Designed miniproteins, single chains, continued (2). Designs and how they scored, part 39

Each design is a single chain, and the fold is of that chain. pLDDT is the mean over its residues in the fold that is shown.

## One batch from the design tools (miniprotein)

Design m5331
Fold by ESMFold2-Fast:
Structure m5331 (fold): chain A 96 residues (1-96)
Amino acid sequence: SRAEEMRRRVRPSPKLAAFLRTSGITAEELTLEEVMEAVYLRLMREQLFDKNGDPSVIDLKGTELGELLGVDSLDLNDTEGLVERLLKHAEVIAPA
């Protein structure tokens, strides 16, 4: 389920870890939910909103986050696409 997926612990790749570090996150392992929260906080802090007034579409062209995700724009309603892109930069840790 999505709720269980969001509670999964992940180990960020060096590129994702560098991004998280710019947000003050230095943990070697964190939940996927915490990674998603860091992404949304970065979007809010940098004011990366579509200047045409659609708050659901974020312009990532030329941004560090856009380079990390490999996209020029992000639809905030496409949570599954964001999760898939983030998981390309993280290892899912099996529960002990």
Scores: mean pLDDT 74

Design m5332
Fold by ESMFold2-Fast:
Structure m5332 (fold): chain A 89 residues (1-89)
Amino acid sequence: SEYDKLKAEIQALLDRAIQLVQQGQQALAQGNIDLAKQYYQQAIQTLQQVLSLLDQMKRDFPEHSAELDQQIQQVQQAIQYLQQQLQQL
């Protein structure tokens, strides 16, 4: 279904964001603060793309609004956490 296809696309973006955070953490462990900032910024941008897709899904599939709202909240919390980490670098 179109819904399942969009969920798969969102999962791929979430997996990408996790990879970017891990690359940022590795850069910090190596003392490369500038590279870590770049990876965290890319992770935030990827998560913002996820939010846009989730908002579109809520409009197109209102029957799934409750689960999508929960996922939106989780993604927003992840963005806020990464923005806080970025400000401390």
Scores: mean pLDDT 92

Design m5333
Fold by ESMFold2-Fast:
Structure m5333 (fold): chain A 66 residues (1-66)
Amino acid sequence: VDTIDTSNYTFSQLSTRYTMYYPSSGLPPSTTRVNTFTHMNNSNTSNQQGQRYGTQGNNNTMITTR
């Protein structure tokens, strides 16, 4: 199980790619995180903090698409 290997690849890039390939409507991290991102007014990958197992799957070599 190479979870760290995929995470090291590029956490931010994988998150942005996931949002583009996966409809945000089905995943709340893109919608929910947008609110937190604006509130904090700081650079925090929007797909990182509110990320779900799906987004984490990309970073952990575990892709769960439904």
Scores: mean pLDDT 45

Design m5334
Fold by ESMFold2-Fast:
Structure m5334 (fold): chain A 94 residues (1-94)
Amino acid sequence: VEELKKKLEEARKKLGEAIDRANQLASDPNATPEELRKAAEELRKAVGEFQKAVDEYSKALPPEEARKVDLEETPRIVAANIVIAGLDLKAELV
């Protein structure tokens, strides 16, 4: 359980860093389509790692605790996917 917590913490940190980078590029009027697509790809990978870490950690917990983790972490995944969609759209339009 402790190792799964560490993996979740690491994945959460990587997700946060990827979201921050993505938002920085999304707000940059000089960002190239290539930079936007690379940021979207990095964020997709971070979301994938985060989803796996959440799933593994939740499976190790009692059902009630697992439900709380899913409720807390799902909004982060949704927010990240919205950022990805925005980057893809901006790359297509620029």
Scores: mean pLDDT 80

Design m5335
Fold by ESMFold2-Fast:
Structure m5335 (fold): chain A 70 residues (1-70)
Amino acid sequence: MSIQEAVDLLEERGDELFRRGQQGDVQAAQRAYQLYHAGSTLARLGGDEERAKRMEQKAQESKKLADQLS
């Protein structure tokens, strides 16, 4: 698995979990935060600063959602 493939997988899984979080699943929102944050870190290590920034934005939105549901 390349860094690009790993980031793609983390973003896809994060998006699935974020949608569940929007339906009231606080654990899903917390997991979405973790996956997006990991994806942001990997994108940065791979030299994709634009993607890292977008992933971190999604992570912060997931964290905010989890905090609102808690």
Scores: mean pLDDT 86

Design m5336
Fold by ESMFold2-Fast:
Structure m5336 (fold): chain A 71 residues (1-71)
Amino acid sequence: MDVEKGKEIYEKYLKDIVGENGEGSFGDLRTLPEEQLRKLLKEGIPGSRFKPLNLSDEEAEAVVAYLKELK
């Protein structure tokens, strides 16, 4: 799993939206199932500041791997 790439993408696109540990305003992303996390990262939340990130499948999986490493 590309955890280091996931951290880079998270810090670049998500840190200001979700917070450093995925415990931001959208709930604790670390506790979401991997399938739901991938969907959220690709589709965002309509009407919110969590916009679709236009990530590839590999980039989305890297972010999921990083978030699941945060305990």
Scores: mean pLDDT 66

Design m5337
Fold by ESMFold2-Fast:
Structure m5337 (fold): chain A 71 residues (1-71)
Amino acid sequence: SLEEALKKAEEANKAAIEYAKEMVEQGKMTKEQALDLVRKEAEEAASTIEDKELAEKVVEETIKEMERALE
C-alpha cells in the first residue's frame, strides 16, 4: 500500500540521516558527502512510491531534514 511504502521510506531515510550525521561528527565525511549519500538513499527508498510527485516530495523533505541536522 502507499501508506506502507511511505512509512518504510520514512524509516529508511531517518536511519540514513542518523548515519550520515554521525559520520560528519566523527570527521569521516564532509557535509557535501553526507547530503549526496542521503539523497541517493532517499531516492532508492522512494523508488517504491508509485506517485512520482509524492516520491520527489519525500526526497526533497529528507534532504531538507539532513540540512537541518547539519546546522
Scores: mean pLDDT 84

Design m5338
Fold by ESMFold2-Fast:
Structure m5338 (fold): chain A 81 residues (1-81)
Amino acid sequence: SNEEIKKELQKAIAEAVRTLHNARLAKERGDEQKLEEYIKKAEETIKNIKVLMEKSTDPKMKAFGEKVIENIKKQIEELKK
């Protein structure tokens, strides 16, 4: 159902927020291995959100999910600098 997809999307967003926060801390410490691990985890979260959007029948939810994906991508690009 769209309500279940919405709950899973909210969980994925929360996971992305935690993962990107941890990635920033790893970058500040110069922990390149942990930074790479967290970037890969954030990229996996993007893939999971894409799968959720494919299952959704709600165009507004799909549009929101795409904006979330673009936001995560921007944060990953900043981490790679």
Scores: mean pLDDT 88

Design m5339
Fold by ESMFold2-Fast:
Parts: structure tokens; sequence; C-alpha cells
Structure m5339 (fold): chain A 90 residues (1-90)
């Protein structure tokens, strides 16, 4: 999965740009030139990616249904971002 490969390659970087192929066209226009932490990039891909990409990343990051609901509605807590960071570094 290209999104998982991107996250694995970049999990130790403090700043990354998300490849256009991992974002919807609208999200790429808004965010494609911006830099994010790996955790923030994972969240943005989860919010804007297709259902197959969302499922693959959710499984990779061990996110439950409540975590995915929070991401879907933009309710990102520091605890959720930390969980994503910890699971990226496994």
Amino acid sequence: NPAIEFLEKNKNKSSVKIPAELLSPLANKQYGDKEFTAAQAAILILMTGDSETQKAIAEYLELDEKDLEKIRFGQITPALERKIEENLLK
C-alpha cells in the first residue's frame, strides 16, 4: 500500500510533504505544498483518502472505530495524535 510505504519511510522525520497520489484532488490543492509531521500526514490521508487506503492505514496504526470516527469529524485530540505517533514508531 503506497500510503503505508510513505509512512514507514518518513516515520522518523519531523517534517514531510504528502505525495499528491495519497490525497484527494481537493486535499492536494489545499495541503500538497505544506509540511506535516508523519502523524499529521497519516491523519490527513485518513480524512481524505479512499476507503481502501483508510482501512489499510487504520489496521497498520491499530486505530479502533472510535479513533476513526474522531478523525472523520476532525476531532483530533493530543492523545489520538500521540497514539498514531507511537504506532508509527513500532
Scores: mean pLDDT 79

Design m5340
Fold by ESMFold2-Fast:
Structure m5340 (fold): chain A 79 residues (1-79)
Amino acid sequence: SALDLEALFTGLSKIVEALRAGDLASAEAALRDLLARYPDHLPLVLSAFRQYVVKDAPPEIADAARRLLAELERALAAA
């Protein structure tokens, strides 16, 4: 639903803000909460985050963002 998409993008924004703050623990917690609430949207979350990492991630958070992307891809492969 439209509300689910808004919640997904809000969750992604929180992950990005935590990464920019250097708070990897908060970023990982926000990611786990997002996946727990929206497991059926894992491919959409993965697609959006992959595009962010490739196109928009600043150099200072790029490595942390790539690590979270790898965790998302591993979760999708296990499903």
Scores: mean pLDDT 73

Design m5341
Fold by ESMFold2-Fast:
Structure m5341 (fold): chain A 68 residues (1-68)
Amino acid sequence: SAEEEFRKRLLEHAAQLLEKKVKSLAPDAEVKVKVVDDETIEVTVTLGDKTLTYLVKISDILTFKPVL
């Protein structure tokens, strides 16, 4: 459906923005960002001998949380 295509496009756009942001914060690191499903983006950061993988869910981005 059109809604599914729009959601995929949003996830791909979010993945590109995350890659650009992480690379800006850690220019010497190798950054790889991938959309793994309809709700999850995987971010892999490699710096020297260390590799860290983070999973970002779209629900965590869209949740309104009070800032204390």
Scores: mean pLDDT 73

Design m5342
Fold by ESMFold2-Fast:
Formats: sequence, C-alpha cells, structure tokens
Structure m5342 (fold): chain A 83 residues (1-83)
Amino acid sequence: ELEELRKKVLNGDEEAREKLNEERVEELIKRFEEEGEDELAEALRLAAKNKDDVSITKLELAHHLGLEESKAAIIEEIKKKLE
C-alpha cells in the first residue's frame, strides 16, 4: 500500500523510500498512458532512467495543475538532458 510505504519513509527506511519512488513513477506512467498522454509517459520513463527526480516531480505537478505550457517545457528539458 502506498500509504504504508509513505509511513516507512517518514521513519527513515531507505529501502521503503526507494520502493515508494519506484511505485510512484510506475503509477504516474500508467496514469499518463491511460489518459492518452503518451508523450508525458515517455518523458517520465526517460527522467526515471536518468534518476531525474526533479523533472519527475515537475511533470507530476504540471499535469495535476493542467499547465499545458509547463508540461511541454519540462518534456523538452528532459529530452535535452538525455542527449
């Protein structure tokens, strides 16, 4: 359960923190794909592969707030960092 993982992270469990990040990224990718946001899902996979937690957080926040211009800018940043 995501809630249980969050509680373990708050208690300083490093393995739980890694697991929580993995679960969060997988959930975000699935959600973006289900919403037809294939480019966002691909950008999230690239950011996760590069361990770019900042870009992952920015993508999640921009998507949640419906900031289309911000989402596009973040995707471009991720692509530039990769190659």
Scores: mean pLDDT 72

Design m5343
Fold by ESMFold2-Fast:
Structure m5343 (fold): chain A 64 residues (1-64)
Amino acid sequence: MSEEDIRQAEIIFNSLPPEVQEEIRKIAASNLSLEEKIKKVRDLVRVFLPNTDAVYRKILELAK
């Protein structure tokens, strides 16, 4: 497990507005596929930072 990827995901997640953080938590808790969850998180954060799918997966894990 990459410590750097986890750290980047945590920094990105914590930099988002509280409303966006709550939407990500809702997505993480939903019964959607991992691919659909990654897409939804990407759509939410695309206005802040371009990120790889690996970082989005770590954001979803942190939001649980």
Scores: mean pLDDT 71

Design m5344
Fold by ESMFold2-Fast:
Structure m5344 (fold): chain A 128 residues (1-128)
Amino acid sequence: SFKSAVEKLAKMVKSDALSSGLSEEEAEAYGKIWAKLAQIGTLLLEAKHNPSQVNLDETQAKIKQLLDEIVDILRKLGYKKLAEQIKRLADELLGHLKNQDIEGALTTLSKIMGAVQLEYVFQSAVAE
């Protein structure tokens, strides 16, 4: 199921982060972040492929909540610059959704994922 796939992704990311020498707190945080990014991606893909079956206002509210949670996690880890960057990209993504531009939202999600991945690679390299 999708829920099972998201839980598996979170566990895999946490395991990889721990193996790279990150703290338990950082590893759990990265797992949660990637799980939330996967949920956002799925909500956007459902809106793209099944627009008549998706309440876009409800989808936007759920995506906003997930993005706010990601920003909060990054702030608590002390990744202030990344948190500010993701907050700006989150506002851009939500702007695309308000304009019913699902492709723009997906493109902005890819930028968010890239920024998180680059920070993860940097932190993993410093920890080793």
Scores: mean pLDDT 87

Design m5345
Fold by ESMFold2-Fast:
Structure m5345 (fold): chain A 89 residues (1-89)
Amino acid sequence: DDDEELRELFRRLAESQPDPEAQELVLEIGELVLRAVRLAETVESREQADALGEAMTHLSLAYEAVLRGELEEARKHLEKARALLDALE
């Protein structure tokens, strides 16, 4: 299903990283993306949709930071995405 396909995609993206720390961050990004996709099924309001969109923006920025080797910046974006997703539960 789509969740398995997304998990496999992020696993392969992580394996493409030469740095083990970057691999772990990409896997964590994938886990939060899957969480966001699942939460999208329960979103009822524009406010919730906006928060979900903001979380996805932070996940995209985290991935871009990993690609640039800016692992600390990636962690900050992951922290913000996780907090937003936690608020939606």
Scores: mean pLDDT 83

Design m5346
Fold by ESMFold2-Fast:
Structure m5346 (fold): chain A 89 residues (1-89)
Amino acid sequence: SPEEEADRLIKEAENASGKEKAELYYQAGVLYMKAGDTEKAIEAFLKAIETGDKLVTARIVIQARIDYLAGDPLGKKIYEALKEKGYIV
């Protein structure tokens, strides 16, 4: 399932570093979104951003803005969480 695949990617990310760690957390967040697990998706995206990878961070922020503007309820929750953490201004 998307959730089981995302859980595997989180575990892999914990043993990775730099860009690879950011990409693995990002992929897990996308899979948690597909599973409808909003809280795990937000946690995975925040972990991806916290790696400091600028391209992955930009990708997450841009996609959250697009999904919010499109009226996606899950995208709205992710957007609001990122805004509360100061990643969206």
Scores: mean pLDDT 85

Design m5347
Fold by ESMFold2-Fast:
Structure m5347 (fold): chain A 100 residues (1-100)
Amino acid sequence: SKKVEEAKKQADEDIANLKKKGDTYVAGARRLAAFSPEAAARLAEQGIEDIKKFGDDSIKKVKEMLKDNPEEAEKYISKIQKTVDEMIKKLEDVAAEARA
């Protein structure tokens, strides 16, 4: 199905962008931690906010694209949510490391 193929491509692109955003925030926060633990923690917290918003928007797009096929939508939503959760955990760990 063309809709399923397009939704898969959109989800794969959004997952790649989520990982890139998360890794960029992790690298930025770790760089700041040597000079300002509080600034590093704040950057990681901003990253969590950005990742959550991007993930929510990605999930909404997949639901709209596959509104007539909720079983297929759920597969991609689960993959997006898993990536969001993984990136949030990395950023939470970086914030904790910065304050230690």
Scores: mean pLDDT 89

Design m5348
Fold by ESMFold2-Fast:
Structure m5348 (fold): chain A 68 residues (1-68)
Amino acid sequence: MAVARGKPDGSVEILETTLPEELARNGAELGTLAANPKGESEVRVEEVDGKLRITAVSKDGPTVSGTI
């Protein structure tokens, strides 16, 4: 699992990761882009059955999720 902070400019800050750094970063960037936040978002990247599940929560927006 990884937890990251996504920013409106599409940049990400990795806060915690137990995943390889490259997978955590790629997942967090995808989640941030999918959420398209007006402010900051929290992005979670989980490994489930050999796939990455990405969940992004924007401050005033809906939760968005996907699997890659």
Scores: mean pLDDT 75

Design m5349
Fold by ESMFold2-Fast:
Structure m5349 (fold): chain A 61 residues (1-61)
Amino acid sequence: SLEEVERVLAQIERDLALADEFSKKADEYRKKGDNEKATYYYSLAVGHRLRAVGLLVDLEL
């Protein structure tokens, strides 16, 4: 249904926004020399991007 498509698109948008925020945090920690936190936030960003891609592929409209 259209409502289901809208919910999936909203989740994709949310995941991409979270990925961008975590990427920015990773860059900030990298600049501070906190490699452990930089790697952690980078991993979260990758996870959210992968979920967004999976949801987009499954949408096949």
Scores: mean pLDDT 87

Design m5350
Fold by ESMFold2-Fast:
Structure m5350 (fold): chain A 80 residues (1-80)
Amino acid sequence: SPLGEFLREAVSRVMGVSDRSAPYVLAALLRSVGVEVSVETARAWLSGERRPSLAQAEAIARALGLSEEERARLLALAAQ
């Protein structure tokens, strides 16, 4: 999915981790900004099986330190 591809690329670029590690790292980053998510939920977002809410997408953008353009793209993908 476009959202899953975007998230895997962003996590890999920001944290320097493999696709296998991405769900664990994304869940840990979200907890660091006060958002509780399971590794299973993060994995479902990365695979495209599930879509984050707009609030969760905003938290992801903040946790990863995404640019304004990347944040806007992530929010648009989550809104679909």
Scores: mean pLDDT 83

Design m5351
Fold by ESMFold2-Fast:
Structure m5351 (fold): chain A 94 residues (1-94)
Amino acid sequence: MSLIEEVIELLEEALEAIEKGDKEKALELVRRTQELYTELLEELLKQGKISEFEFKVLVADMERILELIEEGDYETAKISLESLIKWLKELQKK
């Protein structure tokens, strides 16, 4: 499995956990995804596909998703995860 495919799969599992109200599982999956996502963003930065500014913003966005789940704002977390999954799937097509 490619790194981007693995990140997408983990994010989709996290989204399912949120929809089921399983906060603990959602937090575990997002934390696992955060490490792989940072590696993916580092690779995209090296390839010139994102800027250093975009890298910082995208890392911060993932941290915000984790905070939203911890706060119990599942609706906003779900929207953010769906947006991120869509963006990654668009990158995967290139």
Scores: mean pLDDT 84

Design m5352
Fold by ESMFold2-Fast:
Parts: structure tokens; sequence; C-alpha cells
Structure m5352 (fold): chain A 94 residues (1-94)
């Protein structure tokens, strides 16, 4: 299902973002990015996805696949994508 696919994609993206964060945590701290912030964005996105219609989950899965396929899953790009997804979910799906 789109939900299971989206959850798996989110887990993989979080893992990659955390791996990149650990390579240079001080640089990311200067940008206001912490491991806690990455995890919080992941958890908030999952909560919203569980309440979203299947059609919205399919669209979000495409966005997550595009980030994964870019081969540039860095903490900043991960947070920006998830924050945009949360905003869209809150605006369109309550």
Amino acid sequence: SALKETEKLLEELLKLALEDYKKNPEEYKKLGISEEKLREAYERTLEKLKKAPEEVREILAISLKNLLNSKKVKPKEFLELLENMIEQLEKNIK
C-alpha cells in the first residue's frame, strides 16, 4: 500500500539525513539543525500521513522517491521537504 511504501521511504530518508548529520554535526548546528529536530520532523510527518487519504499518500511517496533518487539526502533538504509536506497536509488534510 502507499502508506507502507511512504513509511519505508521516510525511514530510509531519515537514516540518510542522520548519517550525513553525524559527519559534520557542528556545521548543521550553526543552521539550527539537530538530530532531535530531524526525528521530530519525521514523527510529525508520519502522524499526518496516517490521517491522510490514499491519494495524498501516493503524491507524498513520489516526492520522497524524488529526494531519495537525487542522491543528495542532506539534513537541510530532508527538513525542507518534510516541513513543506506537513504544511500541505495541515492545509489540505486535517
Scores: mean pLDDT 79

Design m5353
Fold by ESMFold2-Fast:
Structure m5353 (fold): chain A 77 residues (1-77)
Amino acid sequence: MARARVTIRAETLEQALAAAGALAADPRVRVESEEWSAEGGIFTVVLDVTGPSLEVIREAAERAARAAGAEVEVEPL
């Protein structure tokens, strides 16, 4: 199994919640932890995510962020 840090950034709390929720709802991945912060009008959620491969985690995260209008970064752990 692969593990990654997924960082989601959005201009609204609603967008950040939608992106994080969509990622957590993907049956291929598991969200192990979430850390939320808000600074300068940007909402950030940092997620510790496990899945079958880094490629699957990245695809799930990018799809979730795109659907919500959020930005995403995926870093392998």
Scores: mean pLDDT 85

Design m5354
Fold by ESMFold2-Fast:
Structure m5354 (fold): chain A 94 residues (1-94)
Amino acid sequence: MLSKEEEAERMLATLEALDARYGALLSPEQRALLARLRELVRRYTELSDEQRELLEKAMLAYALGLQSLAAGDERTAALAFAIARRLVDRVEAL
């Protein structure tokens, strides 16, 4: 089992890899969402268990959005980014 610190490092590395691969495709709104995800991951050890679970789901939705966008599936990408944003909003509201 990873420590919370090791899990946060893994998640941050995942976000940096996504930015490196897909960053040029990001709209300003999608880039702002990525920045919010990075901020939450930096505070991962300070988050509640509920916030961490929601953040992990938000990251998965964001990754799906990027993969769908790169594949030309703009409809699936839009839905995935909307889900990611809603989950991030919920984490920040807690």
Scores: mean pLDDT 86

Design m5355
Fold by ESMFold2-Fast:
Structure m5355 (fold): chain A 95 residues (1-95)
Amino acid sequence: SSVDEAKKKIEELLKQVEQLVDQGLQALDNGDMQTYQQLLQQIEQLENEIMDIMIDNNVPDSFVDEVHQRLLRLRARLLSHKTGRPEIVMLQQLM
């Protein structure tokens, strides 16, 4: 179905976001703020693509909620690394 194809595409894009987050964590550890900023822009572009796919393909709300929670956790991981504060504290600030 178009929904199943959309979910598969979203999972592929989420994997790309996870890879960019891992690269962002390494950039932060190395003090490479220029690379970190470029990776944030790439993550934002992928998040926008994921949102467009969810809207265009009438993806179920339960899956949309799951995707939003996964993206929030990834953002919390980056903010935790950047601020030195626990990931759960950053997650609460993003909610």
Scores: mean pLDDT 89

Design m5356
Fold by ESMFold2-Fast:
Structure m5356 (fold): chain A 73 residues (1-73)
Amino acid sequence: MDEDLRYTAEVQAQYQKLLEDVRKKARDTAKKLLSKEKREEAEKLREEFEKSPVLAEILRKEKEEVEKEAREK
């Protein structure tokens, strides 16, 4: 097996894991924003996401998913 291909696959897998972790964090933040109890903490996390356009878009998308899930109750 080519070392370059293996290294690229491992880097992609780790990057994918980091992106998934970021999306999970965004989802938790969205849930907290919808929850009145942890809103203050969620506001600070939202500001961190909003500083990056890419992260802000991820947060918005996760927020829509969370709201959709809540509506299906």
Scores: mean pLDDT 71

Design m5357
Fold by ESMFold2-Fast:
Structure m5357 (fold): chain A 65 residues (1-65)
Amino acid sequence: SLADQIKALLSQGLTLAEAAKKLGISQSTAARALREAGMSDEAVALLMQGLTGEEADRLTTRRLT
């Protein structure tokens, strides 16, 4: 899915903006896809601020999963 492709790019250390650019979509479209896939609004907001997937996960889950 689109959300899985975005998550894969985020896990490589890319920001949401970089992942969206690589996929040829807007950052807003990428954020919506992640929310529709069950990602929390807080996690998506951190990604929108330019954090990587690992950084957002660390702040929201303290690297628990």
Scores: mean pLDDT 74

Design m5358
Fold by ESMFold2-Fast:
Structure m5358 (fold): chain A 63 residues (1-63)
Amino acid sequence: SLQARRDAIFARALALLEQVFSPATARRAVAQMRAIADQQKLSLAQLEEMLRRLEEAVRKQKE
């Protein structure tokens, strides 16, 4: 389902954020991303692009 794919994206975002932030900060950040996505009615493609940019940012943070 689309909801399952959406939830998978946010689960991946949480795992990425936990690599550079505390679990509490990471959970708060994902909750805010989820709220913004709901308010702006972001498409699955927009959420996947957001995840891709987050992966790049986390990779750079680990350098």
Scores: mean pLDDT 85

Design m5359
Fold by ESMFold2-Fast:
Structure m5359 (fold): chain A 94 residues (1-94)
Amino acid sequence: MYVYDPKIPSPLPYMYLGDFEGALKAVKEWLKYVAEKRPDKLLEYIDDLIFTARYIAKELSGPAREAAEKLINYLEEVKRKIQEGKSLEEALDV
């Protein structure tokens, strides 16, 4: 399940541009939105976002692929910290 809302910034354009910092900011805003609206779906959403980023990364090269791979690694670390009992705020600050 992949959730799209045009009012929340997508990390996808930033990955295509090789802008890891922009992608990271967009992801943090999306995860905060999900935590507010559907906290029960937070881990499911993170898994869906990792899946989508991995799928797109296959079509990317150079800086864009590197940005996508860094984002995937960041999301896996956020997921791990949440599963260890950290709050979303604490998980995002790394």
Scores: mean pLDDT 76

Design m5360
Fold by ESMFold2-Fast:
Parts: C-alpha cells; structure tokens; sequence
Structure m5360 (fold): chain A 100 residues (1-100)
C-alpha cells in the first residue's frame, strides 16, 4: 500500500493547491489553473489503475472540467469549475482511503 499512500499524498497536495487557487482565483493565471487541472487528471488516471472502472465517471468529470476550464473566460464560472475539480479530488481521496 506504499503506492496507495504516495498517491493519496499527491492528491492531498493537489487539493491544497486547488483550495489556494480557489481563495486567490483572481490572482491565478490560466496556465497555473490548467496545470492544476492536468495534475488532477493524471492523479485520477492513477487512482483508476488501482480502483478500476468504478473510477470512470470521476475521471470523465475531471477531463470535462479541465476542457471547460481551458475555454472559460468568466471569473465566476472559472471559480465554479475549480470548486468542481476540488470536489472530485476530495472524492478520490475518500475512495482511496477506504482501501487502506
């Protein structure tokens, strides 16, 4: 479970950075936000390797949120997309911790 523990740590670090970006959303560059979304997607794909096809809806949700974030120019809608990403990352952490 060292691989599982390392993935949980990476997801918790990603979540902390997403929360910081949410608090300071007006100060974040598009590139910085997309980098956080790309990290969330990579971590979700790694979680899918451990948990299997039950992760498919979460992986697809993060992929869609990342695509919408790349196209979104409205600050309020960007904030809602970041909140969505943070929620999905929290769900992955919860699911992985159930397998410790």
Amino acid sequence: SSELEELIKRLEENLARLVEAIVHHEEQSREALLALADEALRNAEEAKKLLGPSMDPIVEAIRRLREELAAETDPARRLNLLLGLASEVQEIIKLLKEHL
Scores: mean pLDDT 87

Design m5361
Fold by ESMFold2-Fast:
Structure m5361 (fold): chain A 67 residues (1-67)
Amino acid sequence: MEEQKKAEELLNKAKKEIDSAKTFEEIVRIYGKALEEARKNMSPELYEKFKAELDKLVDEKIRELEK
């Protein structure tokens, strides 16, 4: 239960930071930092779910910046 709450908090934080990012470099830094935190604090199964959701957020933001 604590890990699921931690994952949700990390995802919400990453989402806010990604929404505020203005460059591809900022997105890469946010993505890397979020994955590192997830890797340290989550089970492999929860990490996979977290990464999938984070990948969606990053992909959407990158598509916006590349246009």
Scores: mean pLDDT 80

Design m5362
Fold by ESMFold2-Fast:
Structure m5362 (fold): chain A 64 residues (1-64)
Amino acid sequence: SLEELEEGLRRTSAEELARALGISVGTAERILVALRLHRGDVARTAAVVGVSQATVSRALRYLT
């Protein structure tokens, strides 16, 4: 849900997400910002960050 996503985004640092997904901290930070701005839209987040939808989906599963 969006409420679970908002809680995950509030509690999860870019460093924690980067470590969990095996990506750079900079990429994790961009994913967190884009997920917040696009309210969990996987396709739009992937497009604006320049990563695969699979990577964004893994981030979203970790955050919720």
Scores: mean pLDDT 87

Design m5363
Fold by ESMFold2-Fast:
Structure m5363 (fold): chain A 65 residues (1-65)
Amino acid sequence: MAPEVVAETEVEFEGERGVMPGLVTDEDDAREVRFALPSGFEARSYALPRAAARDAEIEGELVRT
Protein backbone atom coordinates (compact mmCIF):
# COMPACT_ATOMS: atom_id res chain seq x y z
CA MET A 1 0.00 0.00 0.00
CA ALA A 2 1.13 3.56 -0.62
CA PRO A 3 2.60 5.35 2.43
CA GLU A 4 0.27 7.37 4.64
CA VAL A 5 -0.01 10.96 3.47
CA VAL A 6 1.60 13.35 5.93
CA ALA A 7 1.73 16.21 3.44
CA GLU A 8 0.97 16.64 -0.24
CA THR A 9 3.22 18.36 -2.72
CA GLU A 10 2.78 18.59 -6.47
CA VAL A 11 5.70 16.90 -8.16
CA GLU A 12 7.08 16.82 -11.68
CA PHE A 13 9.33 13.95 -12.75
CA GLU A 14 10.37 13.52 -16.38
CA GLY A 15 7.75 16.02 -17.53
CA GLU A 16 4.72 14.36 -15.97
CA ARG A 17 2.73 15.93 -13.16
CA GLY A 18 1.32 14.30 -10.06
CA VAL A 19 0.96 14.42 -6.31
CA MET A 20 3.58 12.75 -4.15
CA PRO A 21 2.41 11.50 -0.76
CA GLY A 22 4.53 12.12 2.30
CA LEU A 23 6.72 14.80 0.74
CA VAL A 24 7.12 17.73 3.10
CA THR A 25 7.95 21.36 2.54
CA ASP A 26 10.93 22.83 4.38
CA GLU A 27 9.95 23.97 7.86
CA ASP A 28 11.94 27.19 8.12
CA ASP A 29 12.20 28.10 4.45
CA ALA A 30 8.73 27.73 2.95
CA ARG A 31 10.15 26.10 -0.15
CA GLU A 32 7.86 23.89 -2.15
CA VAL A 33 9.13 21.14 -4.42
CA ARG A 34 7.26 20.46 -7.65
CA PHE A 35 7.70 17.09 -9.35
CA ALA A 36 5.45 15.11 -11.69
CA LEU A 37 5.57 11.34 -11.37
CA PRO A 38 5.69 9.45 -14.69
CA SER A 39 2.72 7.30 -15.64
CA GLY A 40 2.96 3.82 -14.15
CA PHE A 41 4.98 4.86 -11.11
CA GLU A 42 3.93 5.23 -7.50
CA ALA A 43 5.83 6.65 -4.56
CA ARG A 44 6.02 4.29 -1.62
CA SER A 45 8.51 6.21 0.45
CA TYR A 46 10.81 9.08 -0.34
CA ALA A 47 12.86 11.87 1.06
CA LEU A 48 14.11 14.92 -0.77
CA PRO A 49 17.14 16.67 0.74
CA ARG A 50 16.93 20.46 0.74
CA ALA A 51 19.98 20.82 -1.48
CA ALA A 52 18.52 18.37 -4.00
CA ALA A 53 15.27 20.34 -4.27
CA ARG A 54 16.91 22.56 -6.88
CA ASP A 55 18.60 19.65 -8.67
CA ALA A 56 15.46 17.52 -8.58
CA GLU A 57 16.67 14.31 -6.99
CA ILE A 58 14.21 12.22 -5.03
CA GLU A 59 15.54 9.73 -2.51
CA GLY A 60 13.10 6.95 -1.93
CA GLU A 61 11.25 4.15 -3.57
CA LEU A 62 9.35 4.66 -6.81
CA VAL A 63 7.54 1.49 -7.79
CA ARG A 64 6.22 0.72 -11.22
CA THR A 65 2.54 -0.14 -11.17
Scores: mean pLDDT 41

Design m5364
Fold by ESMFold2-Fast:
Structure m5364 (fold): chain A 74 residues (1-74)
Amino acid sequence: RAAVIRAAIATLEAVLADPSASDRQLETVLATVEGELRELDPELAERIRALLEDPSLSVREKAERAIALLREAA
């Protein structure tokens, strides 16, 4: 669990730091993280899923909030 959370944080931070990264790349990473966490921490996975499905947030805002949730859980 902890290793998966640390890897997810590192990947999301790397993609956010890349100015050439597309919103689709961030959404793909967020969806992958949610999927990986679904069996390990279903409550955390649902919180990330809620961010992904929130139409009021930009993809980058979703990624930033997901990183905050992952850091809290680590």
Scores: mean pLDDT 77

Design m5365
Fold by ESMFold2-Fast:
Structure m5365 (fold): chain A 85 residues (1-85)
Amino acid sequence: MIEEYAKKLVEAARAGDVVAFAEIVREIGGGNTRELDDEALEKLKEVLIKAVELDPSVKGILLSLVRLALPEEHAEEFEKILNEV
């Protein structure tokens, strides 16, 4: 459920909680944050767009959390997604 994950990401971002952020991404990726398939990446794109729509002020914090919590290759993809919103 995209909106529920978006709300969780906003909450994690406001708290600066890297662990909570990583857990949310892992749930979206079916238990793996290192190797996300195209379906998981598309779902995460929708979740990130909704998170920024709910609270635009968290965009910068989400970018930092992506860089800290995810492998470099996935961090780059999520940075592109965040820049689209």
Scores: mean pLDDT 74

